# Designed miniproteins, single chains, continued (4), part 15

Each design is a single chain, and the fold is of that chain. pLDDT is the mean over its residues in the fold that is shown.

## One batch from the design tools (miniprotein)

Design m12490
Fold by ESMFold2-Fast:
Structure m12490 (fold): chain A 71 residues (1-71)
Amino acid sequence: GISIKSYIYSNEETEKYYEEGVTLFNLGRYDEALKAFQKALVEAQKAGDQKAIEDCQKYIALCQEKIQELD
């Protein structure tokens, strides 16, 4: 269970890893982007930020689809 007193729209770690993931995705580095979005998702889950969780999950799915296309 999450027992966090402060509710935030996104934490600094989530933003950092999310921005890294977007940059890597735009460069076509889908394996590296996937790892960055997975780290962002973990931080978003710790923060209880549903919007960040949804955004990270969307990009994770896109990275996985791109990786499968390259196999």
Scores: mean pLDDT 77

Design m12491
Fold by ESMFold2-Fast:
Structure m12491 (fold): chain A 65 residues (1-65)
Amino acid sequence: SAASDAALSILAVGIAIEVGAEKARVEGNKITLVVENLTPEQRERFERAKRELEAAGYELVVEEK
């Protein structure tokens, strides 16, 4: 729904900021974070966010440049 799409887009922006991603894309229930180089700290934040989101029925992936 449009409301769910808007909520997911807001969530994606928040997660991008938290993980330190350069940008985020939303495709259905899937969020893709784009990072230039994935640091160990970013990986730990990503893995925590991924577990939380998958428990809620979303998909989180990371893409390196």
Scores: mean pLDDT 79

Design m12492
Fold by ESMFold2-Fast:
Structure m12492 (fold): chain A 88 residues (1-88)
Amino acid sequence: SRQQELRDRIEELARRVERLVREFARQVKERHPDQADEVDEAERVVLEGVRDLRRGILALVDAGRFDEAERLIDDLEGLARTLEESLA
């Protein structure tokens, strides 16, 4: 169903963004190992934001607001691609 397709896309997008956030945090910790605790806390805050955004988009899907959810997913997938390219 379209609902399941959008749920699968948001779950994949969340995993993709979490991977990018963890990779960025790893690179920062390699450069600044004495700040590892501060970087870990910043990573935790960003990952919480990702979880909040995921819940919001899933709520749109559950409400049948598929066109709105799909536009947000499309935009965020584009942003994730740009970030992946910048970290390569």
Scores: mean pLDDT 86

Design m12493
Fold by ESMFold2-Fast:
Structure m12493 (fold): chain A 50 residues (1-50)
Amino acid sequence: MSPEELEREVTEAMILMWESVTKIALSRTKDPAKRAELLAESQARIERLR
């Protein structure tokens, strides 16, 4: 396995993990503004992983 292949697999796993955490947080949050903030934070974290 190449270093690039391993990095891609790890990055994909991390993205899936953050998506799952975000969904759990959203399920506990009713306020639309807070939901938008959680989504924006999740996107920022995913971008940093790329």
Scores: mean pLDDT 78

Design m12494
Fold by ESMFold2-Fast:
Structure m12494 (fold): chain A 92 residues (1-92)
Amino acid sequence: SKKALEKLKLSITAYILVLKEGKKEGDKDLIEAAQAFLDLLKERLSDELGISQEEIEKLIKELEELVEKNPEKIHEESKKMAQEIIKRIREV
């Protein structure tokens, strides 16, 4: 469904932000957690929504380019989710 795809895109964007922060700070826990959850979300796009491997790769690339080139255009929900994820990992 379109709504399920939009929710997964918000989550994927959040974990791309977590991965970027982890790489910037050399935080292995953030990097490993973000990579693991991104792989799970890619699997969910295929298994739950029937999206092809080619479309998944295209979507991820578009979201990565958004994070790199136009961070101001990232949805506030994705930014908040990323902040909550980072805080949770660091408070464990």
Scores: mean pLDDT 85

Design m12495
Fold by ESMFold2-Fast:
Structure m12495 (fold): chain A 83 residues (1-83)
Amino acid sequence: KKEKFAEGQVLMAKGNRAFQEKDYDAAIEHYEKAYALFKEAEDWLAASQTLNKLAEVYERKGDEEKAAQLREEAKKLAEKAEK
């Protein structure tokens, strides 16, 4: 569980770097891999935060529909993380 979380965090850092460099395709790839790892770790808060980062990338690519869908999914995961 802890190993998957740490690996997800490394992928988030790689995604954040790619996003800053405007390499949106690389950012999406890294964030999607981080999302899968956080889901396997059952860290719903980290998974939600990762979907919000993916939404930011899609928004920058002009895909507002996909960005809105990802933000709605992120909200549901954040609610699942609450007691």
Scores: mean pLDDT 85

Design m12496
Fold by ESMFold2-Fast:
Structure m12496 (fold): chain A 71 residues (1-71)
Amino acid sequence: MEEAAAGLAAATDAVLEQAATLPVPEAVALLERAAAELREALATVPEELREAVRAALARLEAAIEELRAEA
């Protein structure tokens, strides 16, 4: 379980790092797609992973909000 949560955190970090290399519109689009995938995952993941998925989603949504404030 912790390993799966760590993998999700690493994947979230990788997406955020990739977004940082893109122009703002492309970065927002990438992060919005990743957030949509995490929202879909919330419906199907075990309860033990829901907190990790919510944390990852919150990080992506915060990054999107920050980028939109800069756009």
Scores: mean pLDDT 80

Design m12497
Fold by ESMFold2-Fast:
Structure m12497 (fold): chain A 97 residues (1-97)
Amino acid sequence: MSPLEREIGGLLQRVDDLVRYAYDNGHITPEQYSEIMKLLNEAVVKLGDKDYEGAIRSLERAREVLLEARKTSSNPSVLDAAIELLDRAIRLLEELL
């Protein structure tokens, strides 16, 4: 794995940690949590396979779920932080295209 791919992986782990924190503290629904985690896992697998376009698509979908969750969340700031890290990961992935 390249140094840049490792950096992207680290950002996705931080997104995972924030989303898990939000779920554990009741800031997002179980359905939102399940969908976001599924999409993050798809992105990690695609990153490992060097399917950067596929990884970007999975992360863009995760971002849309996070934006929707933010509208009704009791802690929108945690979701905003996750979205910002996700946007950074997408930008770094675009550099690999």
Scores: mean pLDDT 88

Design m12498
Fold by ESMFold2-Fast:
Structure m12498 (fold): chain A 76 residues (1-76)
Amino acid sequence: SERFQAELDVGALLLAAVTLLNIARKYGASPEDLQRALELAQEARDLAEKHGLPESTLNAAKDVEAEAQRLLEEAR
C-alpha cells in the first residue's frame, strides 16, 4: 500500500537526517550538511502528514526538523 511505502520512506529519511545531525554535533558539519538534514526532515514531515501516519512518527519528524533548524541557525 502507499501508506506502507510512506512509513518506510519516512523511516529512511529520518534515519539519514538524524545521522547527519549526530555527525554534525560530534565532528562539526558544514552548513550544507545541516541544510541537507533539514530538507530530509521536512520531506519526512510532509510525507507523514500527506499519508496520515501516527502522531508519534509526525512528532519525530518535527523534532528532527527543529533540531536541524537550531543547529543551522547556530552555524550561520
Scores: mean pLDDT 86

Design m12499
Fold by ESMFold2-Fast:
Structure m12499 (fold): chain A 70 residues (1-70)
Amino acid sequence: GAAEAEAKARRALAEARRALASGDPVVERNVLHELSRVSGLSEAEIRRALLEGDEALEARILAALKQHYS
């Protein structure tokens, strides 16, 4: 249901944020590429949203992930 899709999306976003914070360049590249494909945002926009807290971009990523898990 919609609640499950939202829970999965929020968990995926939190895991992506942890992965980007890990400092592993291979993990960072893979996470940014996948979220770019799902959301249609650039890798730079996703990196900014997840590491610097751009609320509008985070909302767009969350909406795309919710659709992906629905």
Scores: mean pLDDT 82

Design m12500
Fold by ESMFold2-Fast:
Structure m12500 (fold): chain A 97 residues (1-97)
Amino acid sequence: EEPKVEVYSAEVDGKHYLVLEVYDPISKEKRFIGAVTDEKIDVSKAKTPQEALELLREALEKADKFVDESGINPDDKEAREFFEKLKKLYEEEKAKR
């Protein structure tokens, strides 16, 4: 089974948030990758996992701040707080669909 990638975007207080939920069929785990940018990233073209990964690459290059759930240091309170904020934005956008 191929990895599944879902992409969500939101604008809050003039900042653009991009959140990806990645499902790994080997580990059976879902993880979140999030980025905040000053410019809007067009998510409408991300129809395949490969296109979603290209959007993530672009977002990471332009990001003021980013977090990968799998890379969060347990002692990094700032990264954990940023992750929780992104997760809340993701849940709000998912609820609108």
Scores: mean pLDDT 70

Design m12501
Fold by ESMFold2-Fast:
Structure m12501 (fold): chain A 94 residues (1-94)
Amino acid sequence: TEELLRRFEEELARARAALEAGDLDAALAALRRALRLVLELIEQGAYEAAVEAAERVVALADELAARFPDSFEAGILLGLARIVLGLAKLLLSK
């Protein structure tokens, strides 16, 4: 779990840097890896950490979609991030 959270922080930092640089492809790639790490947290039963991590992915994906409103991929990633957040919250409430 700690190693997943460390990798997650690294991917979020990469996504933020790419977003600030205006690099859509790099930001999308980093956010996809971050979202995969959220799913791994869910698989390990770390639901509270998964909710917190998913909320951060949603926030950054929302910023990316706002900066690149014509990007279909940015919109899809935001949608997927919201679905994963919903799943993590549902599992935490069990």
Scores: mean pLDDT 88

Design m12502
Fold by ESMFold2-Fast:
Structure m12502 (fold): chain A 98 residues (1-98)
Amino acid sequence: MEKYTELSRLENEIFNTPDKEKVEELLKRYEELYEEVKKEEEENREERIEELAEKYMKEYKLPEEKARERAEVVLFATRGLLEAEASFVREVAERKLK
């Protein structure tokens, strides 16, 4: 949660900073934080699936198998969005540094 907010803050600073040197520093921090988030998601993947599945079973009365299937799809989509956002941030930073 905290780290996702920080990624968004760094993204906004990169987009709005005209100083090339500062963009380089912000991009380094963004890459370090992105790798941390990615690693934590992989390490906690099974726990996150279980948490989401329990929530779906309780809130929507889904069978356990269907709740877990939905949780896996949601985590897959969330990961894809993070990867797409990171690629876009890198592209914007690269254009500012050239």
Scores: mean pLDDT 83

Design m12503
Fold by ESMFold2-Fast:
Order: sequence, then structure tokens, then C-alpha cells
Structure m12503 (fold): chain A 82 residues (1-82)
Amino acid sequence: PQPATPEERAAVLAEADELDKKLREISSKLPDTQENAVKFVASQLLVVAAREAAWLGDLPTAREALEIVKEDIKKFEEEAKK
């Protein structure tokens, strides 16, 4: 793969920070169930994995992890509305 530019890496890290903040905010609105807690922890671990991949220059892996987190957040928002 082509090496990541500092600019591309900074953009991915900024997106990871925004998604991490959204996960923290949505956690207070979710039903207090073990299933939601497990899914939430899994999404947080994906944000950590995305940050690590970005710092290693593996932007494709970082972007893939962040896309999964975006899908998780969308599902959490749907659950919060039920």
C-alpha cells in the first residue's frame, strides 16, 4: 500500500476522536443492558484499533474500523429512540 501522508493520518485521527466523543455521548441514552454494554465496549475497541492503525500508516484498516464504528453509532441511535 502507498504510505500515509501526515495530512491523511491527521484527518483519520480527528474522525476517530469525533466518533469516540459520539460514543461517549450516546452511551448515556442507551438502555442499561449487558448486550448494549458489550456492543459499546466493542465499538470503543474499534476506535482504539483505528487510532493504532493510523499511527502505523495503515489508513485502509483505520478507515474500515471507523466505518464499522459509524454503523454501530447509527444502530445505537436507533436503539436510543425505541
Scores: mean pLDDT 80

Design m12504
Fold by ESMFold2-Fast:
Structure m12504 (fold): chain A 84 residues (1-84)
Amino acid sequence: MLSEAAKAQDRASFEGLKKVLKEEAPSLPEDLKPLMLKAANAPTMREAADYLDELSDRLLPRDPIRSTAYRFLSMSLRVEDDLL
């Protein structure tokens, strides 16, 4: 279990991450931009992770390096959600 201060830090980090995802969206193919924006606007870490998993799956044949990065990000969000 994390302390209340650590939980607050994780929440702040998630909001910062959503800002980065929104800024990242313009660099994606047009068909994938809406999915990234859904992740960036997700109300929970779990929902953001679900959108990032779908984005990773769709990117895998097109950009495997970027796909892998989003998959690891999704896994990190799921771990953080379990700690909150």
Scores: mean pLDDT 76

Design m12505
Fold by ESMFold2-Fast:
Structure m12505 (fold): chain A 82 residues (1-82)
Amino acid sequence: MVSQLLAQAQQHIDQLAQQLITDLGVSQAQAQEIRDKVQAKFDRQLPALMLRAIADDMTFDQTLAQVQQLIDQYFQEEVKKL
């Protein structure tokens, strides 16, 4: 279900953004900028990811794991630029 997947993805993005503030001392403004960039990249890839999940008959848990891994990768890319 797309709505449940989007809710879990949003929660994961928000948690990682908060960890940037608590663990790395990043400002709220910088964390928000990184969050927005990750959100934009995720939104762009979401249709292709959903199409692959349907084509491969992936379970919800498998699809959620792929989504979380993709979000983790995007955050790592942005953190490396700091």
Scores: mean pLDDT 83

Design m12506
Fold by ESMFold2-Fast:
Structure m12506 (fold): chain A 65 residues (1-65)
Amino acid sequence: SKDLLEAGEIAAKAHAKATGVKASAEAAAEGISTGATPEEVGEHVLLMGGSKEEAEKAKELVEKA
């Protein structure tokens, strides 16, 4: 049914988001350990082939620490 398909799509997007959050958290932890700024961590994520969304999430995590 339509409701079942929508529920499945929401679950898949939530899983993808959780995976991206984990990658961003790992980048943020490395940045914090090296004393990098949020902006530097974001640029590092992009330089290493990360997505723009992962870079923004990593920056936010460093700022919150």
Scores: mean pLDDT 68

Design m12507
Fold by ESMFold2-Fast:
Structure m12507 (fold): chain A 106 residues (1-106)
Amino acid sequence: MLTPEELEKAVEIGRKYGEEAAKRANEAFDQGRLDEAIKAVTEGIKKAEEEMRKLGFSEEAVDVARLVAAQTIAEKGPPEIRDVAGQLAGEALRRLAEKGVDVEIP
């Protein structure tokens, strides 16, 4: 069950790792390394997930952090990875909806 504290922390951690991943993806893409840009996206989302689990938060909070990280990457990353990041955000949103979690991201 998602608490307000878990939601706030998931958004914070998701944005943190999403921004880091977007920066790494832009740097890799500018160097012509699309594979490294995609890797930065997947690693950023995984880091958000791992930090949330390390803090002992629920799987619902982990899914919120994944969603926020993927959305941040889609917003701030290079256009070529926006589709990949958008697909990952859509998957996280679908998982939350299937659990009956109605999430308003600030």
Scores: mean pLDDT 81

Design m12508
Fold by ESMFold2-Fast:
Structure m12508 (fold): chain A 66 residues (1-66)
Amino acid sequence: MDLAQLEAAARAGARALAAGGLAAGTKVLSDMSGHELSPEQAAAVLGPVVEGDWRAGALALGRAIA
């Protein structure tokens, strides 16, 4: 995935987190990345995104799926 795709996935995960909690965010990140993420990996991605740091969230997602 390129950085723009990682950012799009992180943003979608954050919207799911707001609506349905960490399980919903984890599912959206896993579905969009094509990789099954743990809740701990999803939390590492979504934490920065909730604080507005989309790039840090995108980079954390890239590390989690590498």
Scores: mean pLDDT 83

Design m12509
Fold by ESMFold2-Fast:
Structure m12509 (fold): chain A 98 residues (1-98)
Amino acid sequence: MDVAEATVPLGGSVPVELQGRTYHLGVFQLDATTYVVTLNDADGNLLAYSVLRDVKDGVPVTAPLRTPDGEVIGTVTLTYDRAKNTAHVTIELSKPIP
């Protein structure tokens, strides 16, 4: 299993290393409790995403990491830090990124 962990500002992105390659990990808030994690290549192409629901301050939420075609390739765990307006994100891959 390949694993990446990062602290991401809401609405921003940070570089992460997975499978010996650099990807960009983004976190976006859709509503008061729904967040989207995106994994993009260096050219900005969307490779994978996760939708995390019922997110509460300081409480970890886990959801599947999916390709745009809907294939599950791993899991995402997100913990929101309201005081810093950041999310702590852990990605665990069960399959290679396409």
Scores: mean pLDDT 85

Design m12510
Fold by ESMFold2-Fast:
Structure m12510 (fold): chain A 85 residues (1-85)
Amino acid sequence: SSDSQLRIYLGVARDLLEGFQWLLENGDEKGVQELIDMLKDLAKKGGVTGQVYAVVAEEMEKMKETGLSVSEAFDKVSEKIKEIF
């Protein structure tokens, strides 16, 4: 169902944002950029999954540039994913 898919994508988005925060905290600038670039490449494939990865990558860039918390980034990602469903 769309509700089950929404829950799965929200979980994936949270895990990705938490993993990204871990990379930022460990000073892995290369890993940080590689994760953003990988999600942007996956987003180019399109569909619902591509839209979700695009939204996550955009908020990861904001975390890197402005220091947004995981919770703040996830709130924004969650709102945008809900608009897809």
Scores: mean pLDDT 86

Design m12511
Fold by ESMFold2-Fast:
Structure m12511 (fold): chain A 115 residues (1-115)
Amino acid sequence: DLQKEAEKLVEEAKTVDVSKPAESAREVILKSLALFGEGRYDELIEYLRKQLFSKDEEIVRAAASSLIAFGEVKEDSRLQTEVMLELASKGLQTDAYDEAVALEAFKLIAEENGL
């Protein structure tokens, strides 16, 4: 259930220590949601752009899904296009289900924060 996975990510993100490095794709998403919830948008974008250059393809996909989700809720189509082009240059694409879960999680946080 996409909704339940998104709600679980939002809840887990509330307890994340954003000062610690993320060691997995899931932790990248959780740290992104935590930074977004705190309104730390410049740090979020800088952090995720760095993750796009990871040697771990799952981390790259998680970073891309998070940036695309952020760009959707903030209406930043330029950022979304930039990320999609970067993935294409690497021969990668996001997982459609994981991207949908990330987008729903970002929308839930945006709604909670009155964005």
Scores: mean pLDDT 87

Design m12512
Fold by ESMFold2-Fast:
Structure m12512 (fold): chain A 72 residues (1-72)
Amino acid sequence: SMAEELIKKAREAIKEKKYTEATRLLEEAIRNGDPEQKKEALDLDIDVGLEFIKRGVDRSIELAEKRRLEEE
């Protein structure tokens, strides 16, 4: 099915660290999938989003710590 192909492509994009592409593919799979495929795609989309947020938060913490050390 289309959703199965989209999920497969999304998993490949995740392996390549192409999170924006993976998210787009997963959103399409959520629109076109059966309930099981929608759940799988949604779970992956959440995981991708969390990974992206974690990377952003870690970078922000590093920048804040560097500034704090320079001010103290």
Scores: mean pLDDT 78

Design m12513
Fold by ESMFold2-Fast:
Structure m12513 (fold): chain A 84 residues (1-84)
Amino acid sequence: SLEEARRNAEAFIETVRALLDAGQYDRAVELLEAIAKGVEEDFGEKAKPAVEYFRKSIEAVRAGQKDEALEYTRKAAEEIVKLV
């Protein structure tokens, strides 16, 4: 359901936030890459906006830009919710 998709999106965003707060940047990148790959495999071309936001989030994590990483993660999650 849309409501379940929104709850899953919030849980995902909070998991990324917790990893970044703990300084576990490599684990945050691995999670973001895994979700991006899964969404691309499930939705193909329709996943492109979400995948692009995941790419920007990963770049922000690698640059140590935690707030930008979380903002792009939120935008990616919003695009995924539109696909459900």
Scores: mean pLDDT 88

Design m12514
Fold by ESMFold2-Fast:
Structure m12514 (fold): chain A 90 residues (1-90)
Amino acid sequence: SARDLVLEAIDRVDALVAEALKSASPEQALRIEITYGSAMVMMAVGERLEDPELTLKGLDTLAKQLREEGFDELAERIEEVRRELEKRVK
């Protein structure tokens, strides 16, 4: 279902963020957490409303903001999650 696909994407992103936080400094961790927290609201609304487009928008915003802050590797991995979700909901 669309809900299952959205939940799987959110779980994958959460795991990627958790992995990045293990190797981050306290200052890097705070920046990642703030950026993720802001995007997570839109992703969570997408799950609750069963609207994958809101989750896709949240993932796109998250990846762009992480790139702006220099977390390019994490951003690329999140962009992969967004691309796979987009293919499966179209």
Scores: mean pLDDT 85

Design m12515
Fold by ESMFold2-Fast:
Structure m12515 (fold): chain A 64 residues (1-64)
Amino acid sequence: MPSRQELLRMAKEGYDLALKNKNASEEEQQKLIEKFREQLLSRGVPQEVVDRIERHMRDVILNS
C-alpha cells in the first residue's frame, strides 16, 4: 500500500487530470477515469481509496 503522502499526491494528479479534461467529451472523460483507476490499482492502491478518488475526479469534472 502506498504511504498517506503518496496517496495524496496520486489523488492530486487525478484531480489535475480531471480539470485539464473537463471540456472533453463524456466518452473521453470516462476512458481517462478508467485508465487512471487501472493505474492506481496496479500500484497497490486499495479499491475503496480508488473509488473515492474516482468520485472526486467526477465531482471536479462537474464543478470545475
Scores: mean pLDDT 80

Design m12516
Fold by ESMFold2-Fast:
Structure m12516 (fold): chain A 65 residues (1-65)
Amino acid sequence: MLTVEELAEALVVYLRSGDEEQAREYALGVLRTAGERAEEVLELARKMLPEEKHPLLDELARELE
């Protein structure tokens, strides 16, 4: 299985891709794969992304609820 670090790296790559709608779908796929680890993946991705991308992470976190 993919580690939290590998999932966070994949999430960051998708969110940096520029197509935010496509990136959102791929990001949700990564977070669904993480399951119970999704919060850890989001927190690690938050540390790897600039502040301007943090609102998108907050939206993804809300969609998991």
Scores: mean pLDDT 77

Design m12517
Fold by ESMFold2-Fast:
Structure m12517 (fold): chain A 95 residues (1-95)
Amino acid sequence: SKEEELRKVADEAVRKVWQIAEEAGLPLGEIWRLTIAVRYALDRAIKALLEGKFDEAEKIYETLKEHVRLHLPPEVAEKVIEVIDEAYKKMKEIA
């Protein structure tokens, strides 16, 4: 189903974000908070996309990127945002 395909994209994105944060040497607590925030935002975006609420999905996605920019060092934020951008692009293609 589309929902299963969207969830697989979100799962892969969360794994990649964890790897980036771990390789950057972020404290374990910060890695957990980051990956929870990404998972929560992507799950909400999936719901919005499945309901045809593209403006809501876009707002969730942009808010997530802003959260990443505010809470991570710039180099780490850039790598995490690239993962989020690719995930959201794939999600829009599936929806």
Scores: mean pLDDT 89

Design m12518
Fold by ESMFold2-Fast:
Structure m12518 (fold): chain A 106 residues (1-106)
Amino acid sequence: MIEEIERRRRELREVLDMIDAGVAPAELAARLLALGRPRSFAEGVEAADPETLEALRDLLREQIALYDEILENRDDKEKVQKLLRKIASLTTAENLLAIGALIDAE
């Protein structure tokens, strides 16, 4: 379980660092696909305007902070469960934001 949390945190940090570095949307989308994200999500990110990318960055930062809190409180099962539920909600928001970018681009 903890190795999975650490892996997900590293992957989110990598994506956030790519966005912060101004990596081309196509390269960012290719990395998201390599990390196992849905094609629709990757295509949404590639089509995203600057406002949508900033919103995605904020969601990624919040998720990373929650994963950090899980790692700090790894022995508190109740707290870990609450934090995981919040991450699930943010992941849903992230996917919907990417789908919205695809619709807006059409």
Scores: mean pLDDT 78

Design m12519
Fold by ESMFold2-Fast:
Structure m12519 (fold): chain A 98 residues (1-98)
Amino acid sequence: MVETKSKTFKLKPGESGSFTFEAEEDGVYSISVTNLSDKPVEVKVTVTDEDGNTASKTFKLEPLGSGSFTVHLKKGKYTVTVENLGDEEAEIQVTVTK
């Protein structure tokens, strides 16, 4: 069964937002990012474990564009952080799936 957790962020230039999720199983997780705004966005998505280890990717997305990356996670609690690296307000959906 594919478990999905998603959150929508509205971020000013230089702002960050975050959410937490539980990886219930060891395995490969997919993190997808969708630009919901009518402007191009540049965002950095970072996954952080409880020990401070990070995996990150930067996305440049056209209006309604999307991107993704995969990360191997152990069972545990993780924080997903999204930073707006652009100069315009960004509306972004981030989804974690196994």
Scores: mean pLDDT 83

Design m12520
Fold by ESMFold2-Fast:
Structure m12520 (fold): chain A 61 residues (1-61)
Amino acid sequence: SLMDQVRALLAQFEAAVRAGDEERALAVLEQLRALYGQLSPEQQAEADRLLDEMGRRLEAE
């Protein structure tokens, strides 16, 4: 599903950020941006929630 792809890309982005891999992080962000445009409003709200949750985890370290 589209949401499974969003979750996989968010996990890859978080891993890239933690590894300091800027090139990979930017590549994953481009894929997320393209996928986000295909999401319904309900799916976009869930994606926004997951992104916010990830941001909180990264800020806590």
Scores: mean pLDDT 84

Design m12521
Fold by ESMFold2-Fast:
Structure m12521 (fold): chain A 79 residues (1-79)
Amino acid sequence: EELVKEFYEKYKELLDLYNYAKVQGKLTPEQEAEFKEIREEYKKVRDEIIKNGKITPELEAQLKELIERMDELIAKLRA
């Protein structure tokens, strides 16, 4: 499904940017805290996708919300 693919691809993009910012010493404490929260939510949502084998309306809403949060942090890390 396109939404699940976008979810995984967006997290990979965020993870790469986060690691780069961390290595460069450009990561703020606020950005680090936000990434850690996103990472924990990502793990929970990923596990629900694997466990259920079907995307419920509730899970779809969680995916969309988390993708939006990832996009916001990506924009901050690219600035």
Scores: mean pLDDT 84

Design m12522
Fold by ESMFold2-Fast:
Structure m12522 (fold): chain A 95 residues (1-95)
Amino acid sequence: EKPLSKEELKTLFKRMAERYKVLGDEENAELFEKYAKGEIPYEEAQKIIDEVNKKRRIETLLRLGFSKEEAEKIVKTKSNSEIGRLELRAWLARQ
């Protein structure tokens, strides 16, 4: 996928900080607020967002009934479009 712009990265970090505040996770809230303020190089920020996106995909797959091992393998081996199709199929199977 297309890399996020510097402004898009700051917006995402700010949203993540707000989410962690709502969850009571002060450590991650403070960390992502620092990232949102630009206390990280652009290339490093992209790597962090990629890692967070992988973690969120794993969490979504776990919610859809995949095991932790299966979810990690899917995120590692499949494209974003393949993961989206798996998520849709699993969601439909639960409806």
Scores: mean pLDDT 73

Design m12523
Fold by ESMFold2-Fast:
Structure m12523 (fold): chain A 86 residues (1-86)
Amino acid sequence: SKLVSYLNSTNKELQKFALSQLLAYYKKHQDKLTPILKQTFKLLLNGAEARGLEVQEVPLIFPEEEIVEALEEIAKQLFKKTVKVQ
């Protein structure tokens, strides 16, 4: 995903842009996010703050489907680490 690529970029401006798009989606569609996706978003935002990235409130310009898919991809990576207990 292009959005996941931006989040993992060494370019701070691309990281801030991707996070701002996730924030815009979160504010607009809080009720549509599963608890796992909400937790995934919070972990990403906390990680950004720890790195000193200032996330600005911007209009949603990325397709909503791509944002949800990016969050699901990240959530699956985090979940896969916990499923190793099977």
Scores: mean pLDDT 74

